# Designs tried in a protein design run: designed miniproteins, single chains, continued (4). Part 41

Each design is a single chain, and the fold is of that chain. pLDDT is the mean over its residues in the fold that is shown.

## One batch from the design tools (miniprotein)

Design m13404
Fold by ESMFold2-Fast:
Structure m13404 (fold): chain A 96 residues (1-96)
Amino acid sequence: MEEEIEKLEKEIEEGEKYLAENPDLSDSEKAAIYLGLGDLYFKLGELYEKKGELEKAKQYYQKALEYYRKALSLVTDPKVIEYIEERIKKIEEKLK
């Protein structure tokens, strides 16, 4: 679990750094990175929830929502839209 958290935190840092260093990315490139960051933050939220660190889990779920919503604004594939909407719904239930 701890090694998994460290791996996810590193992947998030790398993804966010890439976004910051590459402002001229295409919409499709941004969508892919936003979706990936949403998935990473969602997984991190689940791991912290499992550890009983509920406040930290909530913060990561909120970050996942931000990135999923950014991805949703840029994607056109109905299957990807459905996937993102289901993830958003699942997170909103966890934040109640």
Scores: mean pLDDT 87

Design m13405
Fold by ESMFold2-Fast:
Structure m13405 (fold): chain A 70 residues (1-70)
Amino acid sequence: MLTVTLTVKSRSKETVEQVVASLERLGKQPGVTIESLEVSEEDGVYTVKAVLRVEYPGAADSEAELVEEE
């Protein structure tokens, strides 16, 4: 299991919204958990900070995670 911290800064609200949407989509994948997702704006600059927990993908592990999702 690996923790990944991602920080994205942009002056474009549309870019930030697309990044957030992509991260939310990633968080729905097996073996990927979003621990935190923060969006802040200061002086017209948007900052997206996300902490993701990722399990190493193995073919069998990926199938097990999909079956065990609920």
Scores: mean pLDDT 70

Design m13406
Fold by ESMFold2-Fast:
Structure m13406 (fold): chain A 91 residues (1-91)
Amino acid sequence: TRSARMEMLTLALQARDEVLELLEKEGASPEVIEKVEELFDKLIQAIAEGASLEEIEEILRELEKTVEKNPEAKKIVEEMRRRIEELYEKG
């Protein structure tokens, strides 16, 4: 539904801001920060275009892998994934 997609977009935008702020504060490499920005932008575009759950899950899996060394960032991504998957099941 439109409301579910808007909620997923809000979740992705909030997680993007939180993860990038956290990685920058913890001194993550510019390469990691750039990769995270690219993956979040890809996720936001996929959600906005109504991509399949499989495509969204692939992006989320790559995000989790990219932030694996930062436990707080990984937790944010995992919680976002859980909520997005729940919204897909309700839609």
Scores: mean pLDDT 85

Design m13407
Fold by ESMFold2-Fast:
Structure m13407 (fold): chain A 80 residues (1-80)
Amino acid sequence: SMTEEEAEKLEEKILELLDEINDLAGKKSVEVQLEAQKELDKIIDIINEALQEKDPEKRLELLKEALKEAEKLKEKLLKE
């Protein structure tokens, strides 16, 4: 379905963004790295919820939430 295809593309984009976040955080202070890790753990929890979700529409909503949180974290790291 279109919803499943969109969800798969979002998952790929989120995983790519998480790699970028890990690279960015690794260049910052230990304090910033620890805060970034807490936010990453929350994002991973949302992704895990999405992977367990049986409703494709709800899965897509969870993945969109994870993407928004990942984008916010990346912007925060770029400003620090």
Scores: mean pLDDT 85

Design m13408
Fold by ESMFold2-Fast:
Parts: C-alpha cells; sequence; structure tokens
Structure m13408 (fold): chain A 88 residues (1-88)
C-alpha cells in the first residue's frame, strides 16, 4: 500500500508538471511535501498536504475545462485517501 501510494503521488506530479497553470504548479510543490511526509510516515501531515494539492489540481482542471485531468486527479485522490485510512 505505502509504495503504491508513493507511485500514485509521483504519477500525479508528472501529470500536473505538464499543465501550464499556477494552481497546478502549486499542487506539484504540495505533492513533493506530501511525499516527504509520507516517507517519514507522518500520515496526518501527508494527508493534509495531499488533500490541498488535489483541491488545487481539481480547480486547475475546471479552469482549463479539462475533464480527463479532473477525472485522473479525483481517482488519485480517492486511492491515496483510502490508503491512508488503512495505515492510520
Amino acid sequence: MLKEMEETIRKLKELLSKVDHPLAKRAVELLDEALEALRRRDFGTALVLFNAAVSLAQKAAKELNNKDLYSKVTEAGDFVRQGVLELS
């Protein structure tokens, strides 16, 4: 589960790094911080940072009218949240 959550966060970072939007760029920064917290097994901090990043990425997707990006961000969000609940 933990390795799969890290992989999901890395893939989401790669996806968002290709998006030319200030909220997507901020989401990438928050995902880096979330990944560091996750590696330290600070699941509370990781979840807070990850949820903030997902929210910003969803706002960027809506602003860009990009339904595919919104769907992928939402799926990644649901997967990581479920994983944190199982480890908490």
Scores: mean pLDDT 83

Design m13409
Fold by ESMFold2-Fast:
Order: sequence, then structure tokens, then C-alpha cells
Structure m13409 (fold): chain A 80 residues (1-80)
Amino acid sequence: SMESAETRKRLNDVGTENINKLREYSEDLGKKGMQTMGYSGYLDTDEQKKVLEQMEKMNKSSVKQMGDEVTRLSEELKRQ
């Protein structure tokens, strides 16, 4: 039914929003992790930023893939 289809869309939209929030949280956690591990005395600020950027890129790739899949499934459900 249309009601069921709209409910599934809303549920998937919420899922996508949660995945996007997890992506943002993961990026923030990565930054805080580098600070907490005390690398400031070992690496200069530029080296710390490069490592953090690589970690954020890897996390963003994984979380984005999950988000894209949720969005794709939501669109497939709308076709039925």
C-alpha cells in the first residue's frame, strides 16, 4: 500500500540520516583520538594532520558506501 511504502521510505531516510551522523561522529572521533594518543610530541602538526586526513578519508569511504546502499534500497522499495 501507499501508506506502507511511505513508512518504509521514512524509515530508510532515518537510517541514512543516522549513517550520516555516524560519519560526522567518526571524523570528530578521529581528530580527538589523535589528540588523546599524545602524538603532538612525536609528530609535527602537519604530519598529524596528514595521518588524520587519511584516517578520515578511509572512514568517510566506508560510511558513505553504507549510506549510498541504504539510499539505493530506499529507492528500490519506492518502485514496488
Scores: mean pLDDT 58

Design m13410
Fold by ESMFold2-Fast:
Structure m13410 (fold): chain A 101 residues (1-101)
Amino acid sequence: SAADEERQQALEVIRRLIEENRELVRTAMRHLGYSDEEIDAFFAGSPEVQAGRFREMLLQLASRDPAFLDRVQQAFAEAESLVEAARNEALLFIEWARSIA
């Protein structure tokens, strides 16, 4: 279905942005308390596994920082598609990751 195609495109956008920022994401995941084994499993995982872990990381950040929660909610509300929402959320994570680098 068109909805399934859009979901797969959203997963691909998250995966590409994570891979393009691989070392930054690794450093950020270590900061969040993930082991090297968990990080390696994340990068070796399927798009669904990567998206699930990415969602867990965003929820961890949102639970600790109300300003980050507000930015995630705004990015979702302003997005015109699931693909745009996924891209905006990934960019917010990458921006946060750069701030702690």
Scores: mean pLDDT 82

Design m13411
Fold by ESMFold2-Fast:
Structure m13411 (fold): chain A 97 residues (1-97)
Amino acid sequence: SRAEEALRRIIRVIEEAVEKGEFPSFREITERAGVSHALEKPLTAMSKGAPLEEIREEISRIFGEEVPLSLVRELRKAVIELDTAEGIALIREHVLG
């Protein structure tokens, strides 16, 4: 589906950014993934621990199609990994720089 392809593109962009030691904003992530900027809101909510079902409902509304909870869970894992990697990089810069 269009939504599933869009979410998979976002996950890929995040994974590639983390591998490169880059920590792009959710705006930059949506631009790199070629998806609607409306997705910044659910991505930000996800990073702040919003309930997974509420995020799924918002994304489903944005695309006008139902998004599987399993894919939203995979997206949340990528978002948490990005935030964790940024935190680790900041600690390393402070200790080693």
Scores: mean pLDDT 85

Design m13412
Fold by ESMFold2-Fast:
Structure m13412 (fold): chain A 82 residues (1-82)
Amino acid sequence: SIQDLVNEAVKLAEQIKKKGMPSIADLVIEAARLAAQVGDLESLQEVVDLGKKILETKDPAKIAGYALRLVGLILDLEKRLA
């Protein structure tokens, strides 16, 4: 459900923040909030998957790429709400 995916995204963001990446954690929360508001389950699942990938990697370049994709999702979702 949307609620289950939002709860998973929040949990992932808390773990990302604990790893010293609070700005990226904020991107996960914002992307999940917007995807839930739009009702886009596919985008919300992508946010969860990106959060997991950020936690699984130690490669700063991969983390930067995943963060950039989260920014892209936020911009696309905001446009759909305007």
Scores: mean pLDDT 89

Design m13413
Fold by ESMFold2-Fast:
Structure m13413 (fold): chain A 65 residues (1-65)
Amino acid sequence: SMADLDLVSQIVRDVQERVRGRSPEEARRVIRETREQARRTLDPDTAELVDRSLTVLLRHIERRS
């Protein structure tokens, strides 16, 4: 019932690695796809934490553009 913090950490690291050196547009696409996948496949608590973490990451990317 608690969020799977190890899984959240793995997903966030994977996204950060995949967007490293990519354009802001490509980074936005990867983040959107990952958030959608998490909402469909993960338990609600874990999906919520993934969504929150990736939303923060997306905002940081948008601010740098």
Scores: mean pLDDT 82

Design m13414
Fold by ESMFold2-Fast:
Structure m13414 (fold): chain A 120 residues (1-120)
Amino acid sequence: PEKLLEMLRRLVALEPRLDDPETLAEAAGIIMEMGVMIANSEEVSALLTPEQRERFIELGNRVMSLTLQRAVLRTLLRRQERLGGPQSQLDALRAQIAALDAQLLAAAREAVALAREILA
């Protein structure tokens, strides 16, 4: 119980700096860890309403998916830059990464709002 509450408070504390890439990455890590904890611990899950539990598991899965997709695209971008790939491919990869960053920020903000509900 205490560990979940600590992570919820940490996530809320990061809200003013979520536009910073390092802060967003930290928030994503916290969200994913909490999602796994809620999904795999009946004791932790019991602290949440069924709706809060479902929403947080969905957010954790979404953040995990976005983070993995971003890591793959970043790796592909670095490889294409090294190989001298066409500018159109480099621009397309950068645009896709930017779109994922925007989605990750939106998901992090949703997670902060949900964290505030749980802490109230």
Scores: mean pLDDT 87

Design m13415
Fold by ESMFold2-Fast:
Structure m13415 (fold): chain A 88 residues (1-88)
Amino acid sequence: SLQQLTAELFALLQDADALIAEARRAAEVDGRAIDPSLLAALEQARQALQDFIQRIGTQPLPPSAMQQLQALVQRLRAAQAQLRAQLA
């Protein structure tokens, strides 16, 4: 459902924001060597997904837009995985 998709996308963005905050705290408070390129990649992927969601609104998505959404979600998840690996 659209409500379920919206909830999943919102949760994904919230998870990304939490991870960005954790990485910044690890670097700034704990003095950990966090790769700034991985942090920037996650911030850029998060913003790209947010911008896409705002542009498409609640209208029915054509197949091309759904494929673009899937690509943006995959990009965000890949960036999250890379940053999480560095924080472990």
Scores: mean pLDDT 83

Design m13416
Fold by ESMFold2-Fast:
Structure m13416 (fold): chain A 57 residues (1-57)
Amino acid sequence: SKEEFEKKLKEYIDKVNKLIDEYKAQNPSITDDEYNALKKEAIERVKKRLEELFKKK
């Protein structure tokens, strides 16, 4: 259902944000631009992946 999709999407985005934040903390030399680009790319990939999985089900 759409409710299940939205719930999972939020969960995965939250996990991605935590992982990227951890990566930035371990790599303090990374620029804000690079950090933002990584975050956007990871979130877009998760979103597309979840959409495909829900359509296949």
Scores: mean pLDDT 78

Design m13417
Fold by ESMFold2-Fast:
Structure m13417 (fold): chain A 119 residues (1-119)
Amino acid sequence: ELARLREEFLELAKESQKVGDKVIKAVDEGKLPEEARKLVNEASSTLTSAQILLVSALIEPDPREQRRDLEAAADLLRETAEIYREIAKMAKAAGLEDLAKELEEVAERLERLADALRA
């Protein structure tokens, strides 16, 4: 059910933005390297692209094109999850254990949503 998956995506996107803001704050405070900011911006870009594809899939009357949009969105969600895991490694190395855990949890949820889109 695509409408429900889109709603789950929107909730996850809000949580992703919230954890991303925490990463940016840690960079501004000198607790994380500037590379973490670049990765947050990259993750935001891939999430935006995934949202566009999910919206496209919802209105696509051709099942084959709908499937292609969903597969492309799933790939972007997996890419975003990988980016969040890289940031989590940086956070853990910096002693920011709670932030690393939040990043890992968001990454796992992105992967679960990607799996659901490809099913």
Scores: mean pLDDT 88

Design m13418
Fold by ESMFold2-Fast:
Structure m13418 (fold): chain A 67 residues (1-67)
Amino acid sequence: MDWAGEIAAEGARLAADPHDPEALYNLGVAYEKAGDLAAAKSLYEAVVTAYPDTEEAEKAKKRLAKL
């Protein structure tokens, strides 16, 4: 899977709409799979803090608990 492409695509989506929990979560997953755990953690924390009542926040919480 092209994680660099996912990072670029979700980053562009966030640049257009910075309040997108799906893009923010997907960007976190892409960084995690690319091995940048610090960036992934920051992105998951951003989803949980800014969008706590979304399905993406629940997924981000699970990933944060394992990091």
Scores: mean pLDDT 77

Design m13419
Fold by ESMFold2-Fast:
Structure m13419 (fold): chain A 87 residues (1-87)
Amino acid sequence: GPMSEEERKILEERIPEVLAENEAAAVEELGLDPSNLTEEQKRKVLEKIREAIEEALKWIEEKGGENTGEYEAAKRLLEEVERRLKE
């Protein structure tokens, strides 16, 4: 089912931490050095995360899960990634 109001508040507070964990995973998968990332490499990390979230959202939509907490969480994380890509 959809997220509760309390779960949405917790998600918003945890978005930076969740994104940092996803960035660390993407850096490892891309074989990059987390201590010395170029601006181009940082952008590639965010682009990889965006693509993964977009794929997850499409999969959830295909299953009719648009009214789930999983969909809402993924959509919110995508919005934050897209915001950072514009900087």
Scores: mean pLDDT 83

Design m13420
Fold by ESMFold2-Fast:
Structure m13420 (fold): chain A 83 residues (1-83)
Amino acid sequence: LAKEVLEVVKKYAERYKSKSEPNKKEEFEMLSEISEEMSKVAKKKGDEETEKEFRNLSKYSKEGNWEKAEEEEKKAIESLKKT
């Protein structure tokens, strides 16, 4: 899990870093894609709480609800740090 998480985070960081000024729509799209991938990884590892957090992050990112997406992102990251 940790190694797979680091690869996803690294991909996100590299994509974000390569852009001079990513707009919010692009950020929402990236968060949606990454959180959906992370939700599937958590599900395969049997971590239902982390799966739910990433699933909610993906949902809110797709809906353009940035405030809710940011809240769920913080929860998911904290859950990952404890694994």
Scores: mean pLDDT 69

Design m13421
Fold by ESMFold2-Fast:
Structure m13421 (fold): chain A 100 residues (1-100)
Amino acid sequence: SKADEILEEAKKEFEEELERAKKENLSKNQILNRIMGVVVKLLGKMSEAKLSDEEVLEVLKKFGEYVIEQLKKEFPELVEAVKELLRAFIEFVTGKEVEL
């Protein structure tokens, strides 16, 4: 589906930012800014594709779960902060609470 294509592209962009963070030894604030940049770009793509509210929620939840899983492996110190930020952001955008 178009939603799946957008999700997979966002995951790849996130992986690229994670690799950059490792290579350039970015600070936690710089890493956080880059993660949020991917999230904002994802929102734009979903809006352009005219995804339904249900598709937007599903994509954001799956993307958030993926981000947290990867951070547990690479930057475990960021997990708690990113979980809280993504949950608050998803609730703000969709009006629905999610567990990541």
Scores: mean pLDDT 87

Design m13422
Fold by ESMFold2-Fast:
Structure m13422 (fold): chain A 90 residues (1-90)
Amino acid sequence: EKLEVEILIGVAEIQLAVTKLALEKYGDRLSPEERARVEELIQKAEDHLRAAENALKAGDYETARKHAIDALQYAQEANRLLDEALERAS
């Protein structure tokens, strides 16, 4: 379970890093509202990722897993919204 949680956290970190890089490079093509929504989802992903890391450090693998899944879901939602906004901007 610890290894599975560590992998989930790692996947969420990579997904979030990719989304943040894409927002930095292409964010000027989004409307202010679209950009704010993507930034909000990134912040939620970061908050859950921090909670997952803290729970993992404390040995609470159940809480760590839940937060890692939430972080991954928010990161994926941010990426999807960013992709959709960029398609509209083309």
Scores: mean pLDDT 87

Design m13423
Fold by ESMFold2-Fast:
Parts: C-alpha cells; sequence; structure tokens
Structure m13423 (fold): chain A 91 residues (1-91)
C-alpha cells in the first residue's frame, strides 16, 4: 500500500509541475531565451516537488501504520477485556 501512495503522490507532483510549466510559458512569451531560463527553473521546481512528495509519502505511510497499530491495540485490548470479564462471570 505504501508503494501505491508514493506513486500517486509522484503523479500529482508531475501534474502540478506540468501546469506550472504551461503557466510560465504564457508569462514568458516575449523572448525565447527567457522561456528557456524559465523552463530550467520549472524543471528544478518539479524535481524539488518530486523529492518532497516522496518525503511526504514516507511520513504519511509511517503515520498510517502507527494509526493502524494503535487501533488494533485498542480494539484488541477492548475485546480482551470483554473476554476476561465474560470468563470471570462464567467461572
Amino acid sequence: EDERLKEELRRIARRVGEETIEAMRKRLSEDEEKIKQGEEAVRQAIEGLEKNALKISREVSEGVALIRRAVMEVAGDGEEGRREYERFIRE
């Protein structure tokens, strides 16, 4: 499940990067060299977004695993407490 979340975040980062490139091309339509410089800046921004997306994915995955563990422990403790009580009554 972690790999799936990482891939989804990478796809989002790339899509946002492509939208940013198109917006910059519209803004820098006056000169080809300025467009080239803008494309390099956006390319670096996309790389930064992809790196951040991987970091966020890792942190989110760890958080989700921690939540699942906590829920399982609480549910297990609740059911275990119920079983201990039921056993005590039936004895």
Scores: mean pLDDT 61

Design m13424
Fold by ESMFold2-Fast:
Structure m13424 (fold): chain A 91 residues (1-91)
Amino acid sequence: AVPVVDVNSVSDLSKEELAELLLTSLIALFSKLDPEKAKELKEMWEKGAPIEELLEFFKKALEELKKKGIISEENLELTIKELDKFLDFLK
């Protein structure tokens, strides 16, 4: 049988563990698009900045990528919308 990852285990994660998983994924993705901003985000996280501040930094960094033509306006708007939903979930 092909190994299947149990995605239902995600429902058992604390808000802190879910935030860590999200931040790790966003930093990894962003390292491909803007490594300097990814480094700054990681350093803020390592210094204990709150999740809301980290996501605000990420949103601003995405706006800069859009200004540079690296991402589309549509992708920027969709990403910001999903991050806002996640922040609301953490409240």
Scores: mean pLDDT 71

Design m13425
Fold by ESMFold2-Fast:
Structure m13425 (fold): chain A 55 residues (1-55)
Amino acid sequence: SELEEKAKEYEEAAKKAEEAAKQYSDNPGTVATARAELERAKEEAEKLKKELEEK
């Protein structure tokens, strides 16, 4: 379904953000931003997945 596809896209984005955070671990500024984006993307993806399973 569309919700499942969308959740997959968010998970992909979250994974990419996490990799970026690791690569910039020596630069706290960029790492902090990347982590915030990762947490947001992960939470949004999980919300979509839960909604899909309930429906």
Scores: mean pLDDT 69

Design m13426
Fold by ESMFold2-Fast:
Structure m13426 (fold): chain A 84 residues (1-84)
Amino acid sequence: MEAKLEELERQYREALAEIEASDLPEEEKEVLRRALEAMYEVGRRMLGLDAETLAELRAQLSPASDGEGMLERAERFLALLEER
């Protein structure tokens, strides 16, 4: 499990560096950082779940996503996990 957590942390760090290296406005970068932080927390929580719980969460989130709500999607993930 720790190896998977470290991989997730590395991916998070790389994504942050990519955001910082982009030419996006600072305000937009801040939104992306918040979304990335939320996704990282979701990933950490998911690593502790069994296959059955993970499948249930995936089913609830699969119909979502027009590709424009990454932060909203991450917040919904966290809300579902908080209720568990």
Scores: mean pLDDT 67

Design m13427
Fold by ESMFold2-Fast:
Structure m13427 (fold): chain A 89 residues (1-89)
Amino acid sequence: MKEEAEKLVKQAEEEKDKKKAAALFSYAGYLDPENEEYFLRAIELLMELTEKDPEKYLKEALNLAKEAVELFPENEKLRKLLEELEKKE
């Protein structure tokens, strides 16, 4: 479903709402699971949201980061984001 993932990515890039953009990038990652960058961008956006409101977003960011690291265990950027989020709990 690469073409549907690319459509979601374009929508996410135009999206002003960081929460909605993060959701669109994460959905693109599930539709194109070979593309590590989609989960990376989703987690980065959720991490920015967590800095402003950790009570709302930390658990969601941690859950997505854990899933992404399981799918891409050799991706050092995803592992680093998970470690940064775990320090915030």
Scores: mean pLDDT 82

Design m13428
Fold by ESMFold2-Fast:
Structure m13428 (fold): chain A 88 residues (1-88)
Amino acid sequence: VEKVVEEAEKVLKKAEEIKDKIPNSDTVKVLRFILKQAKKLKNGERLSETEVTLISMFGSIMKHDKDVPKDLREEASKVAFETAELGR
């Protein structure tokens, strides 16, 4: 769980650094949501089935965002799916 939080923070920072280059992408907003959920899991909180489903859906959306560099969107998607698996 700690590793997923660290990876989410790193990916979010990368996305924020290029935010002005991807103005039509929701990737930064989605990553902030995923980081919040990962931190809840780190603190011993449970995620609802709806929250887990939303994280998985957002992970898929980010993976297919053509406006975001491939490496960054793959890292973002990976963090989302890892967070969803931990929330099961």
Scores: mean pLDDT 78

Design m13429
Fold by ESMFold2-Fast:
Structure m13429 (fold): chain A 77 residues (1-77)
Amino acid sequence: PKLLPASEIVLDYIEKLQGRPLSEEERELLTKVADEASGGRNLAENDGRLSVVLARAVDALREAGIKLAKVEFDPLA
């Protein structure tokens, strides 16, 4: 499986899910939270740890007052 930085996976996933590019502030916040939650690890897209990283990233956006149109880890479920 292809391993990517958790922050790269999170940014790509949320941009695609929202259907819009993320602002610089949103990208910075998500990158920081993903790195903290993953311990700086590279993850596969199907890694169970990614669900925890995504949940932390979404919580951080909500705490910052950023409204997401949709946020769901399992769009294929």
Scores: mean pLDDT 71

Design m13430
Fold by ESMFold2-Fast:
Structure m13430 (fold): chain A 93 residues (1-93)
Amino acid sequence: MLKPDDVIEANELLAKLLAEVGQPAVVTVQQALDGILTYLEKKNLFEKDPANGGIANVAGTLLGELFGKDKISTVDFEGIVEAIAKNSTLVPS
């Protein structure tokens, strides 16, 4: 399982998303997480209902392609880290 301080090299899909938020393709897992959250905010993908405040509609976006889902939970840290792991390779220290 990836740790926040682990350095990853993003695949094409994750690298495109990171570029949209001003991040390089080689980043820490924490930077990739921050980039995904910034992308959600920049694209206004959060559900408008406060009862669904942790849900984002990502259908038709790079995030939807990365997760393979139309909606994601933004508070599911493990699910987001798993999606990062699926779309990157670990850079050995």
Scores: mean pLDDT 76

Design m13431
Fold by ESMFold2-Fast:
Structure m13431 (fold): chain A 83 residues (1-83)
Amino acid sequence: MYTVTLTVDFESKEAAEAGLPKLVEAARTLPGVVDVKGEIDGNKATVTATFESREDAEAAAPKLQEAALKIPGVKSVKVVIRE
């Protein structure tokens, strides 16, 4: 299995708390996703999406980055793919 970890820095904790559900929902709509986990640490939100194939994970990473950048209050986005 492959994991895509999306880390988003928000302008505030309130923005992170409002943004996390939208990020988790976006991740759950991606092809080949088998599990999605989300967490908040202050103004930082982390979403970990697990995929059956490398191809699905690689296709998902840019879509998650685009979804994150459209959320109000986002300052920076980091995406990492791991096996």
Scores: mean pLDDT 84

Design m13432
Fold by ESMFold2-Fast:
Structure m13432 (fold): chain A 87 residues (1-87)
Amino acid sequence: PSIEEVIEKIEKGLKNLLKHLSEEQQKKVREIVEKIIELIKKKDFEGAIKLIDEAKQEIQNDKSLSTEEKTLILSFLDEVKELIKEA
């Protein structure tokens, strides 16, 4: 897929994810995704994957997130990681 197609799929997935999160968690996830998209636009795919892995660890250790919210965010980040590997 093109970089543009990868970004569009990420943005669509993000919109669906945000519907299930609180305002505070929406802001946090949006900021992470914006940084990932910036790295993808620069073709820094290794940097994007590294940032995703770091974000996954942060989400797993975040005591303010419910188990359901963690599962949804982690599943989304794994999907983004697979999309980047296909680019």
Scores: mean pLDDT 85

Design m13433
Fold by ESMFold2-Fast:
Structure m13433 (fold): chain A 92 residues (1-92)
Amino acid sequence: SMAEEKRKKEAEELFKEGHELIGEGQRLLAEAEKNPERVDLRIEGLRLAVEGGRKALEADKLKPGLIPDPESIREGIRRLEEELRELERELA
């Protein structure tokens, strides 16, 4: 059906977007390690990694099997979100 075709395409697009965001997040986090004073890079890197992980999980929900271990990804997101909340609290 058209609905099934749209769901598959949406899942593939979300999965691609999620991976691109995770990649950008990792790049920013690596730069933050080189420049610890750039807390802004760490915050943005964490935000992108969390958003990317959420999109990847949503893609897996629409098309199960895209992620080998979704529970591991959920745990990773939870840890990154906690780190982000701590950093944002310290800056407020």
Scores: mean pLDDT 87

Design m13434
Fold by ESMFold2-Fast:
Structure m13434 (fold): chain A 88 residues (1-88)
Amino acid sequence: MEREKILQESLETLERLLALIEKNHDLSPAQRAYVQQLVAETKQRLAELAENSDPATLRRKAASLVTATVLRVIGAIIDEELARRRAA
């Protein structure tokens, strides 16, 4: 089913990108908790989009949502790392 495939591919892409971020950054427990919260929120929103959107709209919105989530994670990591280095 096309919507289920788009949802699965979107989740796999999100998980792959987050795994790369975690592998390349020594995340604090607080940062890991924040990432887990954003992932849970994004999964919920992707599921809602899958129920309420045609496949073309789902593909577009899912790509945007995954991108926004990844950028938010990267931004939070950078901001906290800079703050920690200034405090050290």
Scores: mean pLDDT 79

Design m13435
Fold by ESMFold2-Fast:
Structure m13435 (fold): chain A 54 residues (1-54)
Amino acid sequence: MVSAVTAAMLLAAYEGEPVEEKDGVRTIYDGPAVGKTILLTLDENGNITDFEIK
């Protein structure tokens, strides 16, 4: 599942940007961070367990 917090963060971070879901990890491309990728790790309950910008 995806939590409301995760959904709100995705909406804020990637207005118009595509989101890819792979093995519970969501990758936001070309986010508001300067030319960086935002990585979200979610558990099966949809909670963010890790958040990093690379």
Scores: mean pLDDT 55

Design m13436
Fold by ESMFold2-Fast:
Structure m13436 (fold): chain A 73 residues (1-73)
Amino acid sequence: SELERNRGIARIGDKLRELDEQGKLTEDHSRIAAMGILSGAPDLAIEALEKGWSVEEFKRRLRERGITPVDVR
């Protein structure tokens, strides 16, 4: 639903802010967040940020769900 999607996007924003406040935010974190939103899997992006997945691991996980990753470079 749109509410669940918007909640997922808000949670991604919260995670990115936490990382930035800790001085740990990287380009890869922002890329994972954007890719998760554009690919329709914000929940998977949150998991990636929490578990410290690489961009390549995140892309593999998207493909496992049958989702083609939308890259934001």
Scores: mean pLDDT 81

Design m13437
Fold by ESMFold2-Fast:
Structure m13437 (fold): chain A 94 residues (1-94)
Amino acid sequence: ASQAMIDEALAQVKEPASAEAVELAERYLADPEGTYREIKEIIKTNPSLSVSQEVAALLRISELFELLDATPESDREALAKIAQQILDILKSLS
């Protein structure tokens, strides 16, 4: 991921990040691998999704976790906004 990709992802979040997104960003910083596994499991265990919807969601989540990994740890606003996009995807699948 590049800075331009991070900037594009941030432009998708027009409102300030929610408290839930801040907490998700903090969880990612503490345990990146465990957080990613948990989010993928939520998508994979959703019985309402078709295989194509599951694959599309997992691909987008993968892209967002690459952006989290590329974002400086000190840029808490950027991390929270990327985490907000992850939460927005999960909410759209519910």
Scores: mean pLDDT 79

